Designed miniproteins, single chains, continued (3). Designs and how they scored, part 97

Each design is a single chain, and the fold is of that chain. pLDDT is the mean over its residues in the fold that is shown.

## One batch from the design tools (miniprotein)

Design m11368
Fold by ESMFold2-Fast:
Structure m11368 (fold): chain A 65 residues (1-65)
Amino acid sequence: SKTKPAKEAVDFIKKHYNETGKPITKEDVEKLLAPYDTEEEKRIILLSIKNYAEKNKVKLDFEIK
C-alpha cells in the first residue's frame, strides 16, 4: 500500500518525540527516506511527517515545503 511507508515514518516520529522530547532533525528524516527512490514516494512521506507534526505540536529542526 502507498500509505504503509507514511505510517512507518509517522510511527518513528511519534516514538522519537515520546522517548526524547527532542526536535526531529533533517538527518532523522533523510534516513527514513533512504529506502525510497521516487520523488513521489518521498513527498508522500514528507507531507505525512509535516501533517503529523503540525497536528501534534511536534517540533521539526527544519522546514518541509
Scores: mean pLDDT 75

Design m11369
Fold by ESMFold2-Fast:
Structure m11369 (fold): chain A 83 residues (1-83)
Amino acid sequence: MTQDEIEAEKNAGHTVVIIGKKDLKQGLAAISPGAIAYIEESLFTEENVQTAFQHGAAKVEKFLGEVEQSELFPGEPVQKPVS
C-alpha cells in the first residue's frame, strides 16, 4: 500500500489504522467506528479480524508485508455538511 492510498482514504473522511505485530492490542484498540483497518499479514487471523470489526471497523484488509508498529491516520473531518 502506498502513502497516496492512505492519503486518499483520509481525504475521503475515513480513519485508516495499520496494525503492527509489536503493538497489536494497542492498534486494535485505536480502531474507531467506520475506520478502515489493515492488519499485518502474519497477524491476519480470524480472531484479530473479528476484534477489528467489534471495534467498529467498516473494512478490514490484510496488509502485505511486515509492520512492526501500528500507525493511525485519522480521517479529515467534513466540517461543512452540504445542506
Scores: mean pLDDT 73

Design m11370
Fold by ESMFold2-Fast:
Structure m11370 (fold): chain A 68 residues (1-68)
Amino acid sequence: SDDLALTRELNRLVREALRRVGEEAPQSEIVEEALRLAKERGIDVSRRTAESTVTSLEVGRKLLEIAD
């Protein structure tokens, strides 16, 4: 249950994926780019975990735009 460390690494990859494909890109494209980057970095992660991380980060990003 070291999910926090993995989540932090995936959040970094998702942010990099967003910079590469654009923040307006569909979540599916962000997920695919994040998985590609994870594989290139030698991080083995399931598609389900990547999808969960992308969703969580997108929610957090939207909350930062709304919340003070």
Scores: mean pLDDT 73

Design m11371
Fold by ESMFold2-Fast:
Structure m11371 (fold): chain A 60 residues (1-60)
Amino acid sequence: MLSKEEVIKGLVELRKEKLSKDPNITEKEIEEEAKFIEEKARKAAEVNPEGLYESYKEMQ
């Protein structure tokens, strides 16, 4: 099973990969969105780590 940090990193990477496929989104916007998602995922992991893991599994 993935650690909390691995799940957070995985969610950020999935979001960055999805955004990088859109030619209308800039590198700066991708980095800002990645930071936002990382903060949200970290807060979610504090409250419900199992729910965060299930969300990550569904997104793959």
Scores: mean pLDDT 76

Design m11372
Fold by ESMFold2-Fast:
Structure m11372 (fold): chain A 88 residues (1-88)
Amino acid sequence: MEREEALRRAAEAAGRKVRELLPGLTEEQVRRAAEAGARAALESGSGLGEMMAAMRREVRRLAGPEYTDAQIGEATLEALKAAAETLA
């Protein structure tokens, strides 16, 4: 229970950071990416690594061609830092 809540909160923190760095994404798109990340972490039994990999894939799918892979990679790396701070 606490682990699931902590991972969900970490995904929310990551989502907020992605919105700061990729403002062209809607709140709904970022929320979907955060949900995908939290789900992947829970299903695999893995933590932040699987969460961020799933979020990055979903953000890449939703962002379209206006954002480069480098911009998405930078945003998801900063999001990982924000998520890690939530779990510390």
Scores: mean pLDDT 76

Design m11373
Fold by ESMFold2-Fast:
Structure m11373 (fold): chain A 118 residues (1-118)
Amino acid sequence: MEEAKRAAREAARAVLEAAGFTPGPEEFERAVEEATREILNGGDPREARARLEEVARRLGLPDGTFAVAVVEHDGKYYVTVAAVRDGRVLVASTVTTDPAQLAQMGRDAAETLVALLE
């Protein structure tokens, strides 16, 4: 399980680093994980994103800083990638019920995020 989640994070990281993005601190990754859990528990996605933007600003994160989070919820696995651009945080998320697909879900989320930031 932890190996599959690690594979997803490493796959997403490889795509984002190849696109010129830089990994953020653990505090930003934790914030992305918390935001994902809040949304899955019925929270407002706009409020969650605004909170991520506040965290990025508080931590002084430069444009191109990213985080990857993998969250298990109701028997599903969610891979969320987030990146800072022009004072905003852009987010892409993928979902699977199959842990064997987590690395592919990480790649797909990262490729989606890169397309949104171009």
Scores: mean pLDDT 85

Design m11374
Fold by ESMFold2-Fast:
Structure m11374 (fold): chain A 93 residues (1-93)
Amino acid sequence: SELEERIREATARGLELAKEAYELLKDPRLPEEEKKKIEEQLKRLSALAEAVGDALRAGDLEAARAALEELERAIEELEEFLKKVKEKLEKLK
């Protein structure tokens, strides 16, 4: 149940962050360098989510846990990055 709860939480957090990221990508004040970093981090989240799903379908719970830990770290990294980007954009007002 712990693994299932962690996957549910990571999925929910990842979807909310993707939504925030896509809204930031629409902001004309966002520098091209920051856009590329957001796009790269979104691509990494997608790849890690796929890795979790692949491991679960294969019945490899150890691989699923390892991929989930990487996904959770990537989510935290994107969340921190988006927070810093939002703070910079707020200072431009």
Scores: mean pLDDT 86

Design m11375
Fold by ESMFold2-Fast:
Structure m11375 (fold): chain A 86 residues (1-86)
Amino acid sequence: ITPELIEKINAIVEKYKPKAEEALSWPEEERRREHLRLLIEALHEAGLLDDAEAAALMALLDDPEAAIAALRAIQARRQAALEAAA
């Protein structure tokens, strides 16, 4: 993990924190949808999701169970890639 990546993550957190806090006042369903949307955008900005993965997750915003399952599948693929690179 590089210092540059940590700085980038901190900048992304600062950028998205006010939007996430604003959504805390919204109805439960809309709040969960907005938090998921912000998480996908933040992960995409951090380079943890490519354009296709981010677009696929955005299409699932109205189905949070499917979105979480898809995100877990992406993370499992990344873990497998890291293990294969060892």
Scores: mean pLDDT 72

Design m11376
Fold by ESMFold2-Fast:
Structure m11376 (fold): chain A 105 residues (1-105)
Amino acid sequence: KKVEELKKRLEEAKKANDPQAVADILYELGRVYLKEGKPEEAIRYFEEALKIYQELNDEEGIARVYVGLSLAYYKLGKFDEADKWFLKAYLLDPENVQKYLVDLL
């Protein structure tokens, strides 16, 4: 199962002390939960990924998470929160926001 595979890869990345891989896998877990209709779980993984991407100064990773958080809050009916996160993504990476959104659909 996709979630089980990602959790195994997450443990491997943590053991390897690879923060980039850890953040990327946490983002992918958020994306999978979002597609499975579990936006609350998706938000938790996106927030964990965001913290690591911020420590790495990974602007692409940060923008991708902002789009993920926006869509997750939209699915929860929290439209003001969704708009806030989308605006943060747009201000950080306006050229790639549409691509990041499509990757989550």
Scores: mean pLDDT 89

Design m11377
Fold by ESMFold2-Fast:
Structure m11377 (fold): chain A 62 residues (1-62)
Amino acid sequence: MDEEKKKYGEKAKQAMKDILAQNPEWGLSKEEQEELLKKAGKVGEHGAEEVARQKAAQAARE
């Protein structure tokens, strides 16, 4: 029903997929990648960037 929110969710998932492809050093399993895609979609418009930033921060720590 919220087609615009769905569009943003799909764009967030695509952006997250691109970010994952550019950051292979994260060493994520396919299951972990799918969870990040789902999380990015739930956050919406800026979901991919926010999820990626959180993951990069965790990876930088340990």
Scores: mean pLDDT 70

Design m11378
Fold by ESMFold2-Fast:
Structure m11378 (fold): chain A 58 residues (1-58)
Amino acid sequence: SREELKARAKEIIETGDTQHLRELVAAGLTREDILEAAKEVGAPQSVVDALLRLAGLE
């Protein structure tokens, strides 16, 4: 579900474990989902930019 995808994105931001990030994107995770998750956990813009680049969403 979309809520599960957002929860997984939040876990990636909190742990720094990006191993499954592209799989989540293939499953429907969007740029906006990553931005929303980053905002909720208080991640800096540099982390957001790195995640978007790794996800292929830049």
Scores: mean pLDDT 81

Design m11379
Fold by ESMFold2-Fast:
Structure m11379 (fold): chain A 71 residues (1-71)
Amino acid sequence: MNRDKYLQALDLLDEGAKYNAEGNSEKGLELVRKALDLAKQTSDGAYHILGLIGGSLLGSIVGLQSQQKKA
């Protein structure tokens, strides 16, 4: 198991969530994409967990983008 890559993916997801919360959805999206790329190099179980977290965050980013488009 690539423990270092798993921890790096978690850190990137946390940073992505913080940038998204600050309204920087583009930077948040970039960090989530990098986290998912690292997650593909972990175990199947770790990938599934990281994918669920990343998917939830992507949904939030898309929601914010839709609101910004109308405003």
Scores: mean pLDDT 72

Design m11380
Fold by ESMFold2-Fast:
Structure m11380 (fold): chain A 79 residues (1-79)
Amino acid sequence: MEYPIVLKEGMKSEEIKRIQERLRRLGFYRGPVDGVAGIELIGAVNDFADYHGLPRDGVVGPELAAALEQDLPPREPDF
């Protein structure tokens, strides 16, 4: 994975799509999972970074990436 990722509005990549998927499952991101960085994704990354005591600079560094992996929510429970 390519870290750090400096998020800019209009950026498109598979890694951005993965970040969108993770943040949406954690409840920080409510926009589409399309691999395009919008203002909602940048805001969600900053809010998630702040939650973990990391800088609100729109950058997904290795520490934030590790937090995203660590906080994987379960899929819908069976029963």
Scores: mean pLDDT 72

Design m11381
Fold by ESMFold2-Fast:
Structure m11381 (fold): chain A 57 residues (1-57)
Amino acid sequence: SMMEEAGARGAAASAAAKTPEQAERADRYGTLAVIHAGQGDEAAAREAADKAEAAAK
């Protein structure tokens, strides 16, 4: 499901982060992606997941 995909992307981004600060930001964006996916907002969910991945770098 979209929520599973958003959660997996957020978790992967947090796990890939080099610092606790990057992991925290990635986790926050991952959570937002899951919330948006649960509300059916596919565009917002994708944007939040992309931000989670960017925050981990």
Scores: mean pLDDT 83

Design m11382
Fold by ESMFold2-Fast:
Structure m11382 (fold): chain A 74 residues (1-74)
Amino acid sequence: SPVEEALKEMERLREEALEALRAGDLETAIQLMNEMGRLGRELESKYTLSEEQRKRLEELENEAVRAYTLAARA
């Protein structure tokens, strides 16, 4: 499923962004979080998501916002 593949890619981008944050690479972390956000917006615009898929997308978007806020304060 294109939706499942996109959600899996977003999970991978989240993991890479968290690794970049731990390494102090704020520029890479922000770029990865921005890419994750763009992918999420495309997914919402092109597909009707199941309740489970929507919850996973919202969780990933919330994690990206939290990571970005933390990085901006560091």
Scores: mean pLDDT 80

Design m11383
Fold by ESMFold2-Fast:
Structure m11383 (fold): chain A 85 residues (1-85)
Amino acid sequence: AQAHLDQGRAAFEAGDVATAEAHYREAIRLAREAGDKKTLAEALYYLGNLYFSMFLYDEAKKYREEAAKLYEELGDEVNARLARI
């Protein structure tokens, strides 16, 4: 999960949106299977930010809100608040 999250971030920084999305979605799938709430929250947050950069605001809000709820479950109030902006 973490390796895909890292690869997705690198692709996004390089402007390769399609590759970034694929890696974030794979990170989400693997984190869900592993019960890794921290990596799941991070991957959902980055996927939401990716869609926001594409002006897909409804999709971005959906994923960022899911990330915020997971950050709240983890006691990470700072990242939960950031995900709702």
Scores: mean pLDDT 84

Design m11384
Fold by ESMFold2-Fast:
Structure m11384 (fold): chain A 91 residues (1-91)
Amino acid sequence: SAELRARAAAAEARFREALAAGDTDAALAAAEELLDLAREAYERGELEEAKELAKRALEAAREILEVTDNPERAIALILRAIGLIIELELE
């Protein structure tokens, strides 16, 4: 949907800005929002959009993991994103 795409674009912009600023907590919050949007797309039956957003959330979490002093949230997000991607691929 246009609303989901706009929300995803806004979350991605916040992620990029936070990561550039060295704000790993804000970057993690934006990456978590991308994964939440992926689940919302999945619940709506928008499977390709859900898959793209989940993969984007995974990549965002991996980028955060490389620069964060607190890896626990990034690792948790990576595992959640992988789980959703597997679920989407097994359909």
Scores: mean pLDDT 86

Design m11385
Fold by ESMFold2-Fast:
Structure m11385 (fold): chain A 76 residues (1-76)
Amino acid sequence: SNGVTSIGEILQLTRGGVYDEVIEEPPDYLETYLYPDGAITIYYKDGKAVGYSVWARDEATLAKLKAEAEKLIAAA
């Protein structure tokens, strides 16, 4: 967890579904993108992307949103 709690982690705990998180170092800023059946959070440290998390209702949606998260990081 690196001492951070994302909206996606809270959604997984309260609504079920699937959650994946990759953090390379503790972030100082989070951006969250909300979707009908999912959420993406991108983690930043000193203006650099250092990780992301994805929550989704199901594994197929999780796979699609993980691809979107990688695209968002590449655009940053």
Scores: mean pLDDT 81

Design m11386
Fold by ESMFold2-Fast:
Structure m11386 (fold): chain A 75 residues (1-75)
Amino acid sequence: GTVDKILDQFKARIDEAKKLIEEGDRPSALFIAGVTLGLANIELALAKLVGDDELAAALEPIIAESEELVKEASA
């Protein structure tokens, strides 16, 4: 469904940022992780506005992973 597609797109971006960190490309990893974090927070705000509790709950771990990747790429 739509929830699965949104989550798959965010997971793909997180995996790309992780790969870039492993390859030593911290600037690219920071950019991808930062953009992903921003988009995930916008999606969470929209999910809460329309009462999509399932999507909101599913976005919480994505936001947490994106925040961690931003910290890791920024170090």
Scores: mean pLDDT 86

Design m11387
Fold by ESMFold2-Fast:
Structure m11387 (fold): chain A 90 residues (1-90)
Amino acid sequence: MEEKAKKGEELVLEGVEAQYPADREEALKNKDEESLKQLDELVEKAKNNIYEWIKEQYAQMGKTRSKEEIKEMLAKLYEKKLELEKEKKE
């Protein structure tokens, strides 16, 4: 479980880092300084503590998740990636 959760953490962080340039460009285009600040803070939090970042995402949707629930979800995310890779053909 712990090992799979760590791999899930890496996947989420990778996704956040990949999405960040596009989200930042969009905020700049819209001259949305508040969104730029929030986006920069969100990415920094993800890099420092991915669990707090995920917890805050759920809180914004009106949901509460414990660290243990988040670990379970991250482990399942990694398992889903492995299944998709097994099914994916050239």
Scores: mean pLDDT 75

Design m11388
Fold by ESMFold2-Fast:
Structure m11388 (fold): chain A 82 residues (1-82)
Amino acid sequence: SALEEAIEKLKEIAAKAKDEKAKALIEGARLSLEANPDADAKTAIENLIKGLDSKIEEEKNPESKETLEALKKALEELLKKS
């Protein structure tokens, strides 16, 4: 499912992230998705993308910003395939 693919992508990006702040944000997103498995996957993912947009704009560290942008892109691709 799109939700399961999103969770798997979050795990992949978190494993490759070197910045602890970015890892914490990714882990928070993963837990949010796992906590609501019966929720509408599209809506849940769209809400995560909106939250990431705000975090990306506020982020001053280029490495963290790149990691969050990669996560957003992966989530957007999952939405377009659903």
Scores: mean pLDDT 74

Design m11389
Fold by ESMFold2-Fast:
Structure m11389 (fold): chain A 67 residues (1-67)
Amino acid sequence: MQQVIDQVSDILGDGFEAGRLDEAREEAKKLIEQAVKQGLLTKEQAEELKKRVDETVRLAREVRARN
């Protein structure tokens, strides 16, 4: 689980820096779905992690809008 979280964080960070948050969000969600298929995450853990991805992207957009 932690390895998947770390990979998702790296994808979102790279996407934020490159200005590709929407692409990074899609990439992170695909990684999460693949982790479920590989048995690394339960469906419940994947749903929670996807919510965290959406929340992170939303907050990143708010920070950009304010600055």
Scores: mean pLDDT 78

Design m11390
Fold by ESMFold2-Fast:
Structure m11390 (fold): chain A 74 residues (1-74)
Amino acid sequence: APTPAEVRRLEMHIGALVTLARMFRLLGELPSEEHMKKMEELIAQAEANWEYLSPEAKALVAEAQEILEEERRR
């Protein structure tokens, strides 16, 4: 099982990437390919540790998945 500190770091990383994606949207820019790859990696880590995530972090993972799907359809 992950430590509480490891879970918190994962949640913070997910939050940071989602926030950055929101900022790109506000600026009328697309997320970079590297940003998208990092989001996919963090989503996979979140799914592996799903039972340990807060409801807020789970919502951010859902938003990250929607962002990835939308960008793939453009």
Scores: mean pLDDT 80

Design m11391
Fold by ESMFold2-Fast:
Structure m11391 (fold): chain A 84 residues (1-84)
Amino acid sequence: MEEEIEKLKKELEKLKEEIIELAKKLPDVTKSTGVILRVIGIMLDAELVLKKEKDPKEIIEKLKEAIEELKKIKKEVEEELKKS
């Protein structure tokens, strides 16, 4: 359980870094800022789950949901960059 949570935390951090790097390449500063703020919000929600939730299974589920949300944002940014 703790090992799985650690792996999910590392995946979240990796996705965060990848999305921020992609967002910096967006020509529209407003869109870039919007993406970064969305990522920060998801990361803060994940941090609150880690601090407040006692059930490891619930933590794992919510971290997986956060990863799915970040993957969705990454896909949106990649599509926007292809249209540039």
Scores: mean pLDDT 84

Design m11392
Fold by ESMFold2-Fast:
Structure m11392 (fold): chain A 61 residues (1-61)
Amino acid sequence: SIQVLSEWLMSLPQSSRQNLLNFLVKELKLAADPPAELMQSLIEDPEQSKLHLQQLVQLYG
């Protein structure tokens, strides 16, 4: 579950992980409340969560 997403994130270079975090904070304005749908996906389907994060990066990065 979260383990698969964690493994994917850890497979990214440290700079890429930092860039993704900065992008989410600045561009998506997720601040204190991440989207409920994304949080639900992280718990229920880590593969879909990974795809959602990739799509966000592709659309906005």
Scores: mean pLDDT 56

Design m11393
Fold by ESMFold2-Fast:
Structure m11393 (fold): chain A 74 residues (1-74)
Amino acid sequence: SAADLLQRLLSAWGYRGSAATVVATILARKGENLLEHPDPRLRVYGLAVMRLQADFGLPVDGVVDDAVAALLRE
């Protein structure tokens, strides 16, 4: 699932938190480009969003749009 991919990417990048917490954080930022955020933690989530977009065949822009939100809400 998208949440499983997100968990694996974040774990590979040194993150040890819950995928559910990360998903909730990303969904709270719907409509934002996380790559442009001043918080470096949210920029890391933006990179994970881009990888998720690439793996699911969506436009790779780092924006938390309706398609990204639908994948994460399962």
Scores: mean pLDDT 78

Design m11394
Fold by ESMFold2-Fast:
Structure m11394 (fold): chain A 66 residues (1-66)
Amino acid sequence: TLDEIVIDIIASIKDPEKAIEAIYNYAKQFSEELAEEARKKFEELLKKGEDISKAAREVVTEVLKK
């Protein structure tokens, strides 16, 4: 699915700041509010020590829900 492709691309980004930017830009196509929510949750997960791959999957599946 498109979501799995997006997760894979973001998971390949080793720089947390660039990964956060990528998920924000992807979510922005749906709404600005959803993009900010996705960015905030992704930052929160990374601050807790979650790896980029798991954090990206969780944000895409739980926040974007599409």
Scores: mean pLDDT 78

Design m11395
Fold by ESMFold2-Fast:
Structure m11395 (fold): chain A 89 residues (1-89)
Amino acid sequence: SNNVEAYEILLKAAMDVLRNSASEEEIRKRGEEALKLASPEYRKEFEEIVRELLEIQRRLKADPNDKEAILRAIGLILRLIGLILDLER
């Protein structure tokens, strides 16, 4: 489904953020791509996830050893995996 594809885009973005390999511009672009695929009922959740990704990316860019930002990125990755698995049932 389009929502699965949208979550997969956000999952890849979250992994790149955790690896400190994504820019804010790249995360915004991937977020916009995911939001275009999202059904209206999921849009608010996708917007919240993109906002969280941008916040984490900014913190890790400033301090790669920010433990709270690292844990938030891991938590978001796990959340996105769970959401994808639930939609593929």
Scores: mean pLDDT 85

Design m11396
Fold by ESMFold2-Fast:
Structure m11396 (fold): chain A 78 residues (1-78)
Amino acid sequence: MSQEEKFEQLQQGIAFLELAVRRAAEAGDVAALERAIEDADYLKQKAEEVLSPEQAKEINERLDAVRARAREAIARLR
């Protein structure tokens, strides 16, 4: 798999995770939001291992945004 294909796959995974966070927040599912944070941490580790530093930075910024949204949703549900 090429570097570009790995980057595209990670972007698709993040898009899926963004949707999962939105759905979990709408459902009031704190456990699903906590799992999304764990999944985001895993994707960050994978990005650092398989992508260029520049691509990893872009992915990590997007994952940081996803984690922030999930944490904010958990705080609002408590």
Scores: mean pLDDT 82

Design m11397
Fold by ESMFold2-Fast:
Structure m11397 (fold): chain A 92 residues (1-92)
Amino acid sequence: SEAEKLAFEAAYTLALAMLLQARLAGEDVEAKAAEAKAALLASPDKELAKKMVEILDKALEEAKAIPEPTQEQVDALRAEYAELAARVEALL
């Protein structure tokens, strides 16, 4: 569905923003991702959890690949997430 596609895109965008923010703060990005994965895997919806873990892994790869991330990039991703989340809500 269009709503499901946008929801997964929103999840990716938010995950990337959060991991880049952690990287800017000097935090361990891989440790933050591991905490998020543990929370997802504790969910009763195992099929959704599996898809969300795949999205988080993709976001982690990108967060590690970006040289010298900036607060401006994080702010842009958060704005994109807000737009995607609003579009998902409108379809529900």
Scores: mean pLDDT 86

Design m11398
Fold by ESMFold2-Fast:
Structure m11398 (fold): chain A 97 residues (1-97)
Amino acid sequence: MVREAEELRREGERLLIEGDYEGAARKYREAIDLYERALGPKDPRVALGLALLGQAYLELGDYELATEAYQRAVEAAPDSPIAAAARAAIEHIEALK
């Protein structure tokens, strides 16, 4: 599962670079599901997947889904650099409203 989740995350990153934000979000959701099954919801790899999903939603202009994904990233690894970046992203989105 972790190896398959890493492959899906890499595919999502490729799609993000290509500007396929919908495709990236789909691959990140699949990767997150596999990470959560293998590691539980409180793991830095789950947090990374959720932060990447938040970025894809932000690029799509879907601020509600982006905020939700970033909040979940904070919950997954609250004392991590990923959580710090996710909190900053939430503040940025709130400033855009």
Scores: mean pLDDT 88

Design m11399
Fold by ESMFold2-Fast:
Structure m11399 (fold): chain A 85 residues (1-85)
Amino acid sequence: MHFVVSAEAPTEELAERLARRMEEVARKTGGGQVVLRGRTVIFSGPYKGSMEELRELVAQIEREAARLGATVRTVILDQPIVKKD
């Protein structure tokens, strides 16, 4: 499956903090990319674990972002059939 988590923080400093946290998560989960653009942080990539694990991971990021006053949008693409891409 693939996921995209986009968070918009109230300041660039808070966005950098979120980006750092998402990079830590990417290292632990076997990859993904983190892109910081001003106040917006985008974390995206393939996920090889279960949908439940991904949902819990996203929920943790959403809670941390909310504590920093950021707005989070998450898109999870459930691909039960492996598309050759």
Scores: mean pLDDT 73

Design m11400
Fold by ESMFold2-Fast:
Parts: C-alpha cells; sequence; structure tokens
Structure m11400 (fold): chain A 65 residues (1-65)
C-alpha cells in the first residue's frame, strides 16, 4: 500500500537498510502496530544506536502502543 511504501522510505531516511525497513513494516502489520508508532520507536532507537535490529524496533513500538 501507499502507507507501507511511505513508512519504508521514512525508516530508510533514518539509516535503516531497505531489507530491514521492509521486514519491520511487514512485522508491524502482522502485530497490529500503527506505522506512526513504528516510526516513533525507530527514531528513539536510532538516537541511541544507528543500527537497531528488527526485533528491537518492534519491541520498542509495542512498549509505546
Amino acid sequence: SLEEQATIEVLKSLGLSEKKAREIVRLAKREGISYSTLVQAAKILVAEDKNPSVKEVIDEAKKLA
């Protein structure tokens, strides 16, 4: 969807690889996590570590939801 593509591009702009960004968006959709919450989680983690894992981003997003 357009929202999925926009979210992938935002995650890439934060320094995440395209492969990692696509996997994060796929898991967020499966877990019912909003894309806005996902982006907030990624921004928090990238501020601390420029290369967070997929699991770390999803776990942080769940804490924010």
Scores: mean pLDDT 84

Design m11401
Fold by ESMFold2-Fast:
Structure m11401 (fold): chain A 71 residues (1-71)
Amino acid sequence: MASEEEIEDFYRTLYKLAKELVEKGYSIGEAVTMAGIKAIDEFEQKYGRKPSTGVTTRIMISVKEELEKES
């Protein structure tokens, strides 16, 4: 199980990276995918384990929906 802090940390990292990529001209879908790969790598480096695929998928969908709503 991921702790609340781990979930929030992943969400924050993913959102920040995805927003930066959208600002650079990437599509929201591309930005979220690329940011997801980086956020998973950063999570693994920080916590020493890979995050749950189910948790990461749900957070990526949430971030994509938020960015689409803001556009």
Scores: mean pLDDT 79

Design m11402
Fold by ESMFold2-Fast:
Structure m11402 (fold): chain A 72 residues (1-72)
Amino acid sequence: SPLDKFDKEVVDWLKEYAKELGLTLEDYLVANLLKLSSGDKEVIKKALELLSKKTKTPTIADLMELLPELRP
C-alpha cells in the first residue's frame, strides 16, 4: 500500500477527518496529501476542507490545484 511508509496514527486520523467532511479518498491521494503537507495536520485540515467544498470524490488534479493555497 502507498500508505505503509506513513505513520498509521496520522493516516487513520486523516481518513476519519475526511470521512467527517463527506470525502471519499483513494490511498494514492492520501499518500500525496501527506507528502505535500509534510505531515502537518493544520495543512492537511485546510486541504481537506477546501477539497470538500469542491467535490466528494477529489482527484490528484484537484489536490494539485490547491498547492498555491498550501504553500507558505
Scores: mean pLDDT 80

Design m11403
Fold by ESMFold2-Fast:
Structure m11403 (fold): chain A 76 residues (1-76)
Amino acid sequence: DAIQADLNASIDRTIAAIRAQNPDLPQDVIDQIRQMYQDIANQIYNHIRDTGTITADQSQQMQNDYQARIQAIAAA
């Protein structure tokens, strides 16, 4: 599924960037961050699958949720 593949690729790029900036970050923390992004990706995928659509408002809300999670992780 192209959408699922794109979401997974986005997660991989994000994790690679976090790891590159923090090479000594514990693996369990990386795994937790990956799981959080995977949960969001699964929520997006399930919504698209069930409704066949995503609104601009829903897209913006998900971007805001991603940004908030990134900020929370950076603050920890």
Scores: mean pLDDT 69

